# Ledger of designs, part 46: designed miniproteins, single chains

Each design is a single chain, and the fold is of that chain. pLDDT is the mean over its residues in the fold that is shown.

## One batch from the design tools (miniprotein)

Design m1525
Fold by ESMFold2-Fast:
Structure m1525 (fold): chain A 60 residues (1-60)
Amino acid sequence: APRLVRALRDYPAVLPDSLSLKKGDIVEVLEEINDDWWRARLVSTGEVGYVPKAYLEDAP
């Protein structure tokens, strides 16, 4: 099953290939690259990019 997590707060895309997140956005975790960054897909748009792990929690 896909691993879905929710954005706890807004994140503006400040780095190349990162995703902009709004609080409450659901992303599918594709790969845990390191302790700080995951590669994910934003479910609402289908966009893929890097997201900061610290801004996410597991979705119910």
Scores: mean pLDDT 79

Design m1526
Fold by ESMFold2-Fast:
Structure m1526 (fold): chain A 59 residues (1-59)
Amino acid sequence: GELYRATKDYEARLPTELSLKKGDVIEKLRVVNENFWLGKSLTTGKTGYVPKSVLEPIE
């Protein structure tokens, strides 16, 4: 899938969200809404919702 990197730390606000550290690699699984994607952390192996605003594409 498409790979993205966390640009900053993010703490999950709900049990269904992923907590991220700056530099974590996230695979985009699905677009959920305008603000959130369903992603899989390749760093932790966990799947959950992530705010797209904290992610950048890996080039």
Scores: mean pLDDT 83

Design m1527
Fold by ESMFold2-Fast:
Structure m1527 (fold): chain A 99 residues (1-99)
Amino acid sequence: GDTPLHLAAKYGHNEIVKVLLEFLKDNPEKLLAQDSEGNTALHLAVKYGHTEIVEIFRKFGVDANYEAGSEPPPDASDLAKQAVSLKNKFGQTALEAAS
């Protein structure tokens, strides 16, 4: 089911996303939670064109624009690594879901 972060990302509530990311920074399972379609909050931000929310996720170490085929650097957070590789029910990463 949808988390508050999913809804904030889907509807473009930048300030709510910032507050939720700060609260969830120590809980990557909730931050990277997948909805019923396998979409994370990052998938929804990209899908609905909320570029400011994508940049907020980047600042928290969730990189939507990691180069395809590049391994994350050894010092990249587990959050950044998971965000790049998580796929929805259609086998799409957040970047691929933007079509």
Scores: mean pLDDT 66

Design m1528
Fold by ESMFold2-Fast:
Structure m1528 (fold): chain A 64 residues (1-64)
Amino acid sequence: SVDALAQRAAENLMKAGYPRWEAERAATALMLHELGYSLEEIADLLGISVETVERLLKRAREAV
């Protein structure tokens, strides 16, 4: 499930030394993308740039 994928990403990022808030933000971006949201929609929902969303997704995917 997308929830399990996001939880795994967050846990692995925290184990790698990322603070909880940063790990959870990356995991949330991954979850929204897996649910079918576009990069632009995720950027608007999280209040960040599209470039930041792309970096968060890369980080989360590398952690899974």
Scores: mean pLDDT 86

Design m1529
Fold by ESMFold2-Fast:
Structure m1529 (fold): chain A 58 residues (1-58)
Amino acid sequence: MVSSPDSPVLRPTPEEVAEFERRLPEYLASIERANDVTITVEYDPERGEYLLTWRPRP
């Protein structure tokens, strides 16, 4: 298949990723504050996905 764009539409564009990353700190900060936890965001290159890890604040 030389022109099937169906697969890549399941992944966000770099533009969408930038918007998400811009908004993500605000969202994470609100959750961290509400639940008294620290959230670590890790990118998994094997899956092409972001992983969120929750830890209680000391």
Scores: mean pLDDT 66

Design m1530
Fold by ESMFold2-Fast:
Structure m1530 (fold): chain A 90 residues (1-90)
Amino acid sequence: SELEELIKKLHELFEKALEAIDKGDYEEFKKVLEEIVALAKELAKKGYYDLVELIIEKLRSLKKYAESKGLEEMKKAIEKAIEEIEKLLK
């Protein structure tokens, strides 16, 4: 189903984001983060607001993880992504 494919894509993108944080690969991290934001916009357009909220929660967890590793630029990028996605829930 479309919903199952979107959920799978969500999980794959967060796995890639975590790998980029672990490798310190800021360029790959930014690319994956842009794809996560694009997915959140698609989910909001389709009315899957529960999944948009799940993305925000997962991004907050990634932000704490990046902060624990001293990755300030990745943390700031995640904060901006959260702010952009939260606007979809207005």
Scores: mean pLDDT 88

Design m1531
Fold by ESMFold2-Fast:
Structure m1531 (fold): chain A 152 residues (1-152)
Amino acid sequence: MEEVIKAIEEALERYRPQLKEIVKLVTGLEVSDEVFEEAKEILLESIRETGNLEITVDGKTFVRSTDPRDFSIIEQQIMAASLLTMLMVHLTDPNVSEVKRMLASMAASTYAFYRDLLGKELSVEEVLELLERGAKLLGISLDELALSTLER
């Protein structure tokens, strides 16, 4: 368990500048380092208490397993980036629309996926372009793609 917590913490620190930029470009919010640290501690404490990555945002609970039998450490790092980004938006301004919060969360996991699984360092603009192309290929809007994550 402690090795998983350490791996997630180290990954989130590597993602920090790009996750803050994602929130800025998607929501217009400047995330402070204090908000980043608070969101990180909330996630790491949930693993210590529940064995899962668990957050509650706007009355909705999001749970992701940290069991290595369910998900690899890299997959857990990607899921942690998604949940941390959602928490940072909520802690900075709880009035941000659910669409923008989900879009930032999806951009964060897409960035982390390309970095750690595909070995590609994408700019935040390149990540957003990929999501727009993905939505277009599915015949839906980017907003509809972002909201689809709430039904999973």
Scores: mean pLDDT 85

Design m1532
Fold by ESMFold2-Fast:
Structure m1532 (fold): chain A 95 residues (1-95)
Amino acid sequence: SEIMEELNKGLNGEPFNPNLLLGERNMTLAQLMLLSNPVGEATAERIKELVEQGLDVNAKDADGRTVLDLVKENALPSVKEELIDWLLSKGAVEN
C-alpha cells in the first residue's frame, strides 16, 4: 500500500520518496519510467524533477544499470544528449 501510494504521487508529479525501490528488480520510479520505449521530452522532464527531489542518480537496479545507462539505451535522440549532459552535471558516473 505504501509503495502504491508513493508510486502514484511520483507519477502525478507530487512530492514523494524518489529513492524508493520498486518491484523484484530494485528499480527507482525513474528507472521504471526509462524502461518505457520511447523515452521523450515529458519523461526526460519528469526524470529531472525526480533528481531535484533527491533521487540518487547512481542507484543501480538488479542488473547494475543506473538512470544514465537506461537513458543511453532508451531515450529518443532529440532528448538523449541534453539529458545525459544534465545527469553528468548532477553527479552521474559513467559505467
Scores: mean pLDDT 77

Design m1533
Fold by ESMFold2-Fast:
Structure m1533 (fold): chain A 75 residues (1-75)
Amino acid sequence: GGETPLHRAAKEGNLEEVKRLIAEGADVAARNSRGETPLRLAARNGHNEIVMVLARAAKERGLDLTALATAPVLP
């Protein structure tokens, strides 16, 4: 429940599937049942290249990267 194919691919580190889903118009801003985006799941699991690909797609679509990452950067 709540997880898209893009969430699963990002969590599992499947870069090829992430790129395919983005090319097919997958919603990079979609939130799972825990309120997490694919970008957040990739970041949590240390998949840096997937984080970069998702961040690029979000920027090209005019999305707020701060909301998508949901990580508190404490000053």
Scores: mean pLDDT 76

Design m1534
Fold by ESMFold2-Fast:
Structure m1534 (fold): chain A 76 residues (1-76)
Amino acid sequence: IPITRRYIDWELLFKRLDKDRDGVITKDELRDYLVSQGKKEPSDEELDEFIKKYDEDGDGTIDFDEFLKMLNEGLP
């Protein structure tokens, strides 16, 4: 499975996005990532709705497990 072969790449990507090194991705870090991938910059409302879908704790951030789920289901 391609995901299994690239697990190390996903971990490195997460660490690169986590600029504050707190173990979670913030809304701003997610926005920067999407723009870097050639996507249109999403609105704050679109980011909030997208994060809410994966943020089981309701803290407005995405941990590594939630990040992997996002990548598997597709980004906004």
Scores: mean pLDDT 68

Design m1535
Fold by ESMFold2-Fast:
Structure m1535 (fold): chain A 56 residues (1-56)
Amino acid sequence: IDPAIVQEVIQLLYKESPLSQRELAEYLGVSQSTLSRVLSGKTKVSPALAARIVSE
């Protein structure tokens, strides 16, 4: 799956979810800083993170 698509899905989940950025990061099993970087496009989404999002 394309990392850009996964980034868009993460942004949509954050927008639609009542969870804070920190809570969403804990739910996905990443640090809040990693999630922030993914949301800003500064970090590539790992295959493990992509699989977690697609499987949810």
Scores: mean pLDDT 70

Design m1536
Fold by ESMFold2-Fast:
Structure m1536 (fold): chain A 62 residues (1-62)
Amino acid sequence: HMKIYRAIKDFTAQTPSELSFKKGDLMEVLAENPSGEWLFARSLKTGEEGLVPAKYVELVEE
C-alpha cells in the first residue's frame, strides 16, 4: 500500500542524502524519521530516493 505525498513548494537538496523536488511533484514515502522532521521518499517523476522535509509535502493518498 503506497503512501503518496505531493510537494507544496520547491526544495533543493543541501546534502547527497536529500531529494530535490518542485512544487506539485509526487513521491512515495517509504519511511518516517522519528523526529517527524524528515521523510524518506522516492520521486515518482525520476525514481530517485532521498530525505525530504516533512513540512514541504502533504499526504494525498494512503
Scores: mean pLDDT 82

Design m1537
Fold by ESMFold2-Fast:
Structure m1537 (fold): chain A 112 residues (1-112)
Amino acid sequence: GSTPLHEAARAGDLARVRELLAAGADVNAQNELGLTPLHLAAIYGHLDIVRTLLAAGADVNAQDINGLTPLHYAALVGDEEIIATLLAAGADPTARDNEGRTAADLREEARR
């Protein structure tokens, strides 16, 4: 199930994210869809939360139930700063989802 850290990351509540991490929340917890808090921060465009989760040891290459990484979602949304931040943190741009698509493939499709 979704943890409080998933909800704080989705909502953009940086103060709550910091509180939960300090309290020992699992930074890499997966919800029913395999989404981590980092996936949700990337989907909802919360750059400060992306940075905070990465600093706390978030798995930059975590895959959801469809094989999508945080980089795939950032590329689909088209958030250039989050894309750059994930790549700087070691995101694998060659990672493929269950349909064989890279983040670059999704970024190109979203621009069509």
Scores: mean pLDDT 91

Design m1538
Fold by ESMFold2-Fast:
Structure m1538 (fold): chain A 69 residues (1-69)
Amino acid sequence: MTADEKKLLEAAKKGDVKEVEELLKKEGIDVNAQDEEGLTPFHLAMLSKDKKKGEEIAKLLLKKGASSL
């Protein structure tokens, strides 16, 4: 897993919409990268305590080809 993929997982977990948007502009980032629990950035966004920011991140990830499975 790359440093950018780790940052994407952390940003999704925190509900950091701006950081997610910046990371998704990078080429070669795996939007379906999994953490140690097998959770993708999409799953972490859906589990975010800030539901509004989590939904915004989830929509951004889906637009970039992220899996909801």
Scores: mean pLDDT 79

Design m1539
Fold by ESMFold2-Fast:
Structure m1539 (fold): chain A 60 residues (1-60)
Amino acid sequence: DIFDFFDRDGDGYITKEELKRIAPDLTDEQIDAVIAEADKDGDGRINKEEFEEFFGLKKT
């Protein structure tokens, strides 16, 4: 599962640092934009539901 790959800590959230580790080609500004778009609460983390919606993984 892609979310499980991103969620290296297994805590159910993807942090900015985890995104930076797997997408080093993205700048901090680009990572911040991804977080801002997906993270509706503004806590700097993406949960599984937000991740699935943002990346279009929930296609039903």
Scores: mean pLDDT 69

Design m1540
Fold by ESMFold2-Fast:
Structure m1540 (fold): chain A 64 residues (1-64)
Amino acid sequence: GLYTLTRIGDRPIFVSDGRVYKKGETVRGVTSVRLSEDGELLIARLKDGSVAVADADDVEVVPE
């Protein structure tokens, strides 16, 4: 299944294609998620091949 990534905190979500998501905005079409080695960042792969990066405490991941 796919997931959504919603920004719930004060740090934006950055996407590798240059899109930036503000508080309350949602990234759709997430195929996988992982944490960075320090656990501070959430790194998500999207179905279009782009990558989204956000602070792990500032985002919520839910099934579509």
Scores: mean pLDDT 81

Design m1541
Fold by ESMFold2-Fast:
Structure m1541 (fold): chain A 63 residues (1-63)
Amino acid sequence: AWELDGPSLGAVLRAAREARGLSQRELAERLGVSPATVSAWERDEIGLSGALLERVAEVLGLT
């Protein structure tokens, strides 16, 4: 959904990563992606597939 009153998916991902003391590189290593990909997700420049979103949520303990 677009034009919501809440934080973006990228902002939520960044906040969850920072709350766990992880760098973009460390999160990228856990997910098997590049740090540039994590940065692009956190800036809402690219979307996540459902499978990648589930893996991110699992790594960050959001589920």
Scores: mean pLDDT 75

Design m1542
Fold by ESMFold2-Fast:
Structure m1542 (fold): chain A 124 residues (1-124)
Amino acid sequence: MVTQEHVDLLNSHSPRRIQVGAYGWTPLHEAARLGHLETVEELIKLGADVNARDTRYGRTPLHLAARNGHLEVVELLIKAGADVNARDKYGRTPLHLARENGHEEVVELLLKAGADENAVDIFG
C-alpha cells in the first residue's frame, strides 16, 4: 500500500542507491531466484550486471539460480559472463549451493564451466 511512496522517496537522489527487493537485490537476482528464464534474458539484454552482489550475503544471481536448481537460467548466466567461482560472505560458491540442494544437473554444468570443486577445503 505504501510501497510506491517509499520507492519514490529512496529514488530522490539516484536510482543506483536503490536495489529492487532492498538489501542489494536487483531484478536479475529475483528473476534468477524464481527461474524466470525469459526475464533473465531480457534483463541481460538491458545491461544488467550478472555479477551484482546482494548486501546481506554477497550472493550473485548465479548463486540463487544454482541454489534453486534453475538449470537453463544457470546456463544463460554463465554464457553472459557470470563468475562461476563467486564466493558469498560465507565463502560459498554456486557449486556449494547446488550440491547442498541436490541439483545434480546444475552441479555438472558448473563443473564443466570451470567451477572449483576444491573450494570447500576451508570448510571441509
Scores: mean pLDDT 75

Design m1543
Fold by ESMFold2-Fast:
Structure m1543 (fold): chain A 125 residues (1-125)
Amino acid sequence: SLDQELLRAALRGDVERVRELLERGADVNARHPDPFLGHATPLHLAAAAGHLEVVRVLLEAGADVNARLADVPEVPPGLRGATPLHFAARTPNSEEIIAVLLEAGADETARNALGLTPADIRALT
């Protein structure tokens, strides 16, 4: 599906493919069908992989900057309820992605299933 291709393109950092799929009507807030991936959105995957330009394109297209990873047993507690900002906080050299997410309205006070904010995660990495 277009949505599954968007999730793959976001994870790979394929900026042009992300743009093409969004123009063709892919859901910018598509949820990955795999519970082991916590039903991640394209924005979660791009932030986790450190793909700054994909993050920008997704936000411009109306991605939910505060989307939460599913609270499912297949995902470790530290990832359950994680937002894209939580993923950026775990990712090396993510200062620009963090800034872009915050500018887009990311909730820096959001807590994952362990009660950790993005700042708490940043302190651990």
Scores: mean pLDDT 88

Design m1544
Fold by ESMFold2-Fast:
Structure m1544 (fold): chain A 65 residues (1-65)
Amino acid sequence: MTKEELNRRLLAAARAGDVETVKKLIEQGADVNARDADGRTPLDIAEELGHEEIVEILKKYGAKL
């Protein structure tokens, strides 16, 4: 799996509220600060959608607000 694919899946998992997939993708080397086409990070998406557990995980792995 390419790093671009990991990043795309991380953004999708953050949007879906899938905590387990978020953790797995970060452990596989996904960039927690990757941006989608609108410039939003996984943290931005998780905060907008109220996925608090994912927000906490992303912050622990270096995502910044």
Scores: mean pLDDT 81

Design m1545
Fold by ESMFold2-Fast:
Structure m1545 (fold): chain A 63 residues (1-63)
Amino acid sequence: MVGDIVVATEDYEALLPTELSLKKGDRVVVLKVINENFWLVKSLVTGETGYVPASVLERIGTA
C-alpha cells in the first residue's frame, strides 16, 4: 500500500490541521499506513501531505 496511488471515493473535509481535505476523484500517493483507520498521503492535486481516513480511499495504481 505504501507508494500506491489511491483515489478519494467521496469528499473529505479536514477536521484537524494534520489532516488533508480531499474532493471525490482526487488522487493521492500513500506515504505511510499509520493504522487501519488513517493513512498519511500526499495530494497529487495540491502537493500537500496529511492524514486521511482509509475508508474514503480506493487503490487504483502504483506510484
Scores: mean pLDDT 78

Design m1546
Fold by ESMFold2-Fast:
Structure m1546 (fold): chain A 154 residues (1-154)
Amino acid sequence: LDEVDKYGRTPLHLAAAAGDVERVRELLEEARREGRDLGHQDKLGRTPLHYAAAAGHVEVVRVLLEAGRETGVDLLLARDIYGATPLHYAALAGRVEVVRVLLEEARREGVLRELLENRDIFGYTPLDLAREFNPDEKKSEEISKILEEARRSL
């Protein structure tokens, strides 16, 4: 049975949002066995990676990206109903280490330019969100430098 909540979120979405690495691993193994989609989008268009990235759960982000690579599911460029990728939420929330992990995966997959230049429905890139809406000035500066260095590496 496909157990989704009133928002269309799967158990994988909830485990990813909670940072429950062991539960994420169990659910990914079940998904692989049953042919379930790891990139399932809830009613807001968000994947489990969107929730893990926003929450700053670095190990869950790594586990989800590894599973995506092994199964050919593109989680990095998934856009929600606002046109936002997981990188947009990591940048907005000041999740420095998640930003680094997402950029390294994007370099590996050859999609770094697309990920960095992706604009949400309001016209904001991840860099714009880090600069304008991050309440922690120090994290805003660190993320801005990381994103600008990544862009210069193109």
Scores: mean pLDDT 88

Design m1547
Fold by ESMFold2-Fast:
Structure m1547 (fold): chain A 89 residues (1-89)
Amino acid sequence: VDELMDRLSKLTGRSKQEIVDEFRKFDLDGDGYISAAELKAYYESQGWKPTDEEVQQLIDLADKDGDGKIDLKEFVLDRLSFIDPDFVD
């Protein structure tokens, strides 16, 4: 995950700590995973109103383990795929 964090940090201009802090804002219960309910609650707090279907699609895109939750590695990988889909920077 550190290599992925380094790439995301360089592409976004944010520190690794800032990326972790962003993940923690989604991880409302502190279990190290982001659930559909937590994602929805976070986006609603930011003024976005995603449907349950949109939230599920976001989880499905990021959830590489198939557990229905997003961990830190999946969060970073999803962000990298959005910014740099070919990973060739």
Scores: mean pLDDT 67

Design m1548
Fold by ESMFold2-Fast:
Structure m1548 (fold): chain A 79 residues (1-79)
Amino acid sequence: SEAERRERAGRLFVRGMKAYDEGNYEETAKLFEEAVELLGPERAPAAVRMLSDAYEKLGDTEKAEEYRKLYEEAVQRRG
């Protein structure tokens, strides 16, 4: 259900932010990728932004730029 997806995504956000604060950027990327898979980029722009940041920290410049562009597109589609 939608409520179950939102609840699961919320838990992924909490865990992803904790991983980011602890410097575990691989875990951060994994958790926020799962959140984007559940909600889609337009409904989870914060997760897309966190993916760009996490991949930048990991030195994956190509993925960081891809998620940065996806974030910009997701925000533009909303407003």
Scores: mean pLDDT 86

Design m1549
Fold by ESMFold2-Fast:
Structure m1549 (fold): chain A 77 residues (1-77)
Amino acid sequence: MTAEELFAKYDKDGDGVLDREELRAFLLDLTNNSLSEEEIERILEMIMAHYDKDGDGKLDLAEFTELYNKAIVEPLK
């Protein structure tokens, strides 16, 4: 499954961005719901700090693709 396919799956509103709740759903599915709420919040804070270039609290497709490549290939540091 490509980053584009996953983005489309979690972009439920079809607005071309993933908000914090949509990204949270992606992380939970990716980890088979194995992360705690505290761990999810910590990861979301790190993701937004690094990939949310516009500071709007949302990720576009380009930002999500960077996250996907790093999270699947390399864990967040």
Scores: mean pLDDT 73

Design m1550
Fold by ESMFold2-Fast:
Structure m1550 (fold): chain A 77 residues (1-77)
Amino acid sequence: MPSLELLEEVERAIDEEGVEAGLKKAAELISKLTGADFDEVYKEIKEEAEKLIKQGMSPESAMLAAASKVLDKYLKK
């Protein structure tokens, strides 16, 4: 399933290289899958993750949740 495979790759990038690397990986994979602009996707994931972190979520969990939400948004277009 495209969303599951994408999130697994993002989680691996977070584990190996940190949250910022995971954010970049999520934006690259979503951009390639949906045809959306990388910089726009990157910004949307970052903004959503920051909102979730302010609500008490860990940076790693917030980034994965934000990536999932942004992916769903672009897949519905």
Scores: mean pLDDT 80

Design m1551
Fold by ESMFold2-Fast:
Structure m1551 (fold): chain A 118 residues (1-118)
Amino acid sequence: DKKKELSGRLLTAAYFGDAETVEELLSNPEVDVNYALEEGDEEYLGKTALHLAAENGHAEVVKILLKNGADVNAKDKNGNTPLHLASKSKSPKKEEVMKILLENGADTSAKDKNGNTV
């Protein structure tokens, strides 16, 4: 399935902060900007490209994904939104990413699996 393959490539590009590859992939209508990982490592299950970019502090990729219709409040298998993952990030870009997410409608009242808000 070309759509699944391309959407999986989007997750990889977002994880590594490869903004050029993210833009190229999103120019293809077969790519689902909100594709969530369906199988593999439990740590990454249900994570979208936006979750991975936010967790790793990739501010430019976060902006590109949101401009292309990424769900700012998507929940992974642990109930974490991109804002939850950004808040837990060790990246020096953490505050920049959190600001971008908040400016794009991130819900600060969303609870993760442990009942914690941001």
Scores: mean pLDDT 86

Design m1552
Fold by ESMFold2-Fast:
Structure m1552 (fold): chain A 102 residues (1-102)
Amino acid sequence: ITETGGSVAEGGTITLTAVSSSSRVESFSWYKQRPGEPPELLIYNDSTRAPGVPSRFSGSRSGNTATLTITNAQAEDTATYYKAAVIDGEVTFGPGVQLTVY
């Protein structure tokens, strides 16, 4: 699994990309974790937003590539983002991607 992070200006748009080396991925999900806070589920089943998650977060999948797009980035979006893949009924988390909003 490979992941790409970065930085974005407040109000900007950024896409976080995660690629699985497995062809057997059933679904992808995305989690957000800020220091001192528990992980928050953002997206599940490739593109479904979790309850209470703002519409500026969207997920998509193309083959073994998962993408998380954040539009109108806010300062509170500065966090580590984790992609999880379900492969043969097992959940595998990626190493995490640091996003900085400046």
Scores: mean pLDDT 78

Design m1553
Fold by ESMFold2-Fast:
Structure m1553 (fold): chain A 86 residues (1-86)
Amino acid sequence: KGLNEIQRVASPEATEEEQRKVFKTFDKDGDGVIDADEFSEGFFGTKLSKEAKEKLLKKADKDGDGVIDFDEFVAFVKEHFRLEPL
């Protein structure tokens, strides 16, 4: 389920409005950022291992603040939309 939403965001034809809609489904608190647990559960439908979450954050979190903002989320998904289960 999460993978299908991620693939929509990664599409070259995806609008910013569609990408923001998907981001909001991951952003449970509505604070404009997603933590690693929210992203992993939304993307894979399950909680990732600590190592997998650290690797995911390192790729998505450009500023190293431990959360994923909208721009980082879209950039990560466009680069890695076909991530195999870790």
Scores: mean pLDDT 66

Design m1554
Fold by ESMFold2-Fast:
Structure m1554 (fold): chain A 109 residues (1-109)
Amino acid sequence: LSSIKKRLFKEFSKFDKNGTGKIGGLSDPDVIAFLHFVFRSFDVDNDGSISFPEFITGLRNISGEKLTDEEIAELKRMFSEADIDGDGEIDFPEFVVLMHKMLTEEEER
């Protein structure tokens, strides 16, 4: 996950208009703009929800690297935690929570 986090931080820097190098709260316009951009990139069928395969494909496209089996397992755990209704898809609010945790908290245990 460290490699994915570093690449997501690099992509976020394109939206960090103030150059603070910090991801603000969910009310930060630059954070919201970045997350909307990422969500639209993952939402291939444009139905307002993303599946786990779309999420993994989107992360590969952003990172430019192959995901290890261990990274995929960790991402599946995080995705399942965000998928509160258990339908195998997450909407934009669930995606925001997932991405914010991934970018601001250590998920390695």
Scores: mean pLDDT 69

Design m1555
Fold by ESMFold2-Fast:
Structure m1555 (fold): chain A 74 residues (1-74)
Amino acid sequence: LSAEERAALRAEFARFDKDGDGVITAEELRAYLRSLGLNPSDEEVEAIIAEWDRDGDGVIDFPEFVAARLALAA
């Protein structure tokens, strides 16, 4: 919401978005979760994408990421 919070969220988003295309794919999300020592199934990754994916394109863009993070913070 604040400029500072959006800047922090952009930095966080960039940690997932390794190829810099402006979206988080299921592959990037899986790679990130595996870097944390987790072993998510394809179904678990798809469920996370579906939860955050507002437009149904199968990827998470920055506005969807912000909306998901705000929902978790509220």
Scores: mean pLDDT 72

Design m1556
Fold by ESMFold2-Fast:
Structure m1556 (fold): chain A 64 residues (1-64)
Amino acid sequence: DIGKIFKLADKNGDGKISYEELKKAMEELGITDPEKVEEIFKRADKDGDGFIDYEELRDYLLEQ
C-alpha cells in the first residue's frame, strides 16, 4: 500500500522522503534488499534532487 509506505518513510511530515527514510520504511515492512530500495528510489526521483514525493512514488508503482 503506497500510502502506508509513504507515511512510514515521511518521518518529518514535509511530503518528501529521502533514500534513508525509504530504506527504513521498507525494513519495517520486511523488505531488506538494498539494491531493490536503490532501484525504486532512483526511478521514482525523476527530478534528481535526492528526494521523492508522494506523486513520484505513486507514478513509479503504477507503471509496474
Scores: mean pLDDT 71

Design m1557
Fold by ESMFold2-Fast:
Structure m1557 (fold): chain A 110 residues (1-110)
Amino acid sequence: VGYAEILINQGRTEEAIEILEKLDPNNAAVQENLGMAYLKQGKYEKAIEYFEKALSIDPNNARAWENLGEAYLKQGKYEEAIKYYKKALEISPNNQRAKELLKEAEEKLK
């Protein structure tokens, strides 16, 4: 999965998806990276689907909870975003990015 993550970070999301689809679908990191690739493409509903699959395999994946929150934030679903950022912070209390995104989502509800 490491090479696919590099491709996602370079914006080569279609190549990353092709590689990831050939890997074990029961691997939480594979499902999370598929979610990340779709998130980068602005396909938020697809991203949510794959992050939910990753979390069904590994519910302790703080990054998947954080990214799920970001997908909801991008859709303007601020209450759901807050819920999932709080889950990420339960697992990883010192995650500064999740704290910043939580504050952003809370400000959107004011």
Scores: mean pLDDT 85

Design m1558
Fold by ESMFold2-Fast:
Parts: sequence; structure tokens; C-alpha cells
Structure m1558 (fold): chain A 68 residues (1-68)
Amino acid sequence: PNKLLGTAIRLKRIQRGLSQRELAERAGLSQRTISNYESGKITPSRETLERIARALGVRLDALLSLLK
């Protein structure tokens, strides 16, 4: 599990004023799946990360820069 990536997703989602359900709907995922990613229980694939980044209105590389 990648806790840092999950935290980065959560912080950007909160900054955008989105609930886990709203982010899930925008990304074409379930709310449970977003919750599992944010908690670090499951690590998303690169493809899924690109979808989440688009739903948040950021580039994937910008999201990944938060891990450094």
C-alpha cells in the first residue's frame, strides 16, 4: 500500500472541496475504491491514477510530485 500517494489524493480532493463520492463519480470509480486508495489499503494502477488526476483537474506528474 502507498500511504503517501493516498494522502496526496486526499489532500487535493479536500482542497477542491470534493467528497470521496464526488471524486469517485468524476473518475468513474466507486466511493469505496477511492476510500481504499486514500487510506493506502489498495494502490491504484497508473491508468487509474491518470483518471483520478484528471478528475481532480491536475496532471499525473503534478500529483506524483507531492510524493517527494
Scores: mean pLDDT 80

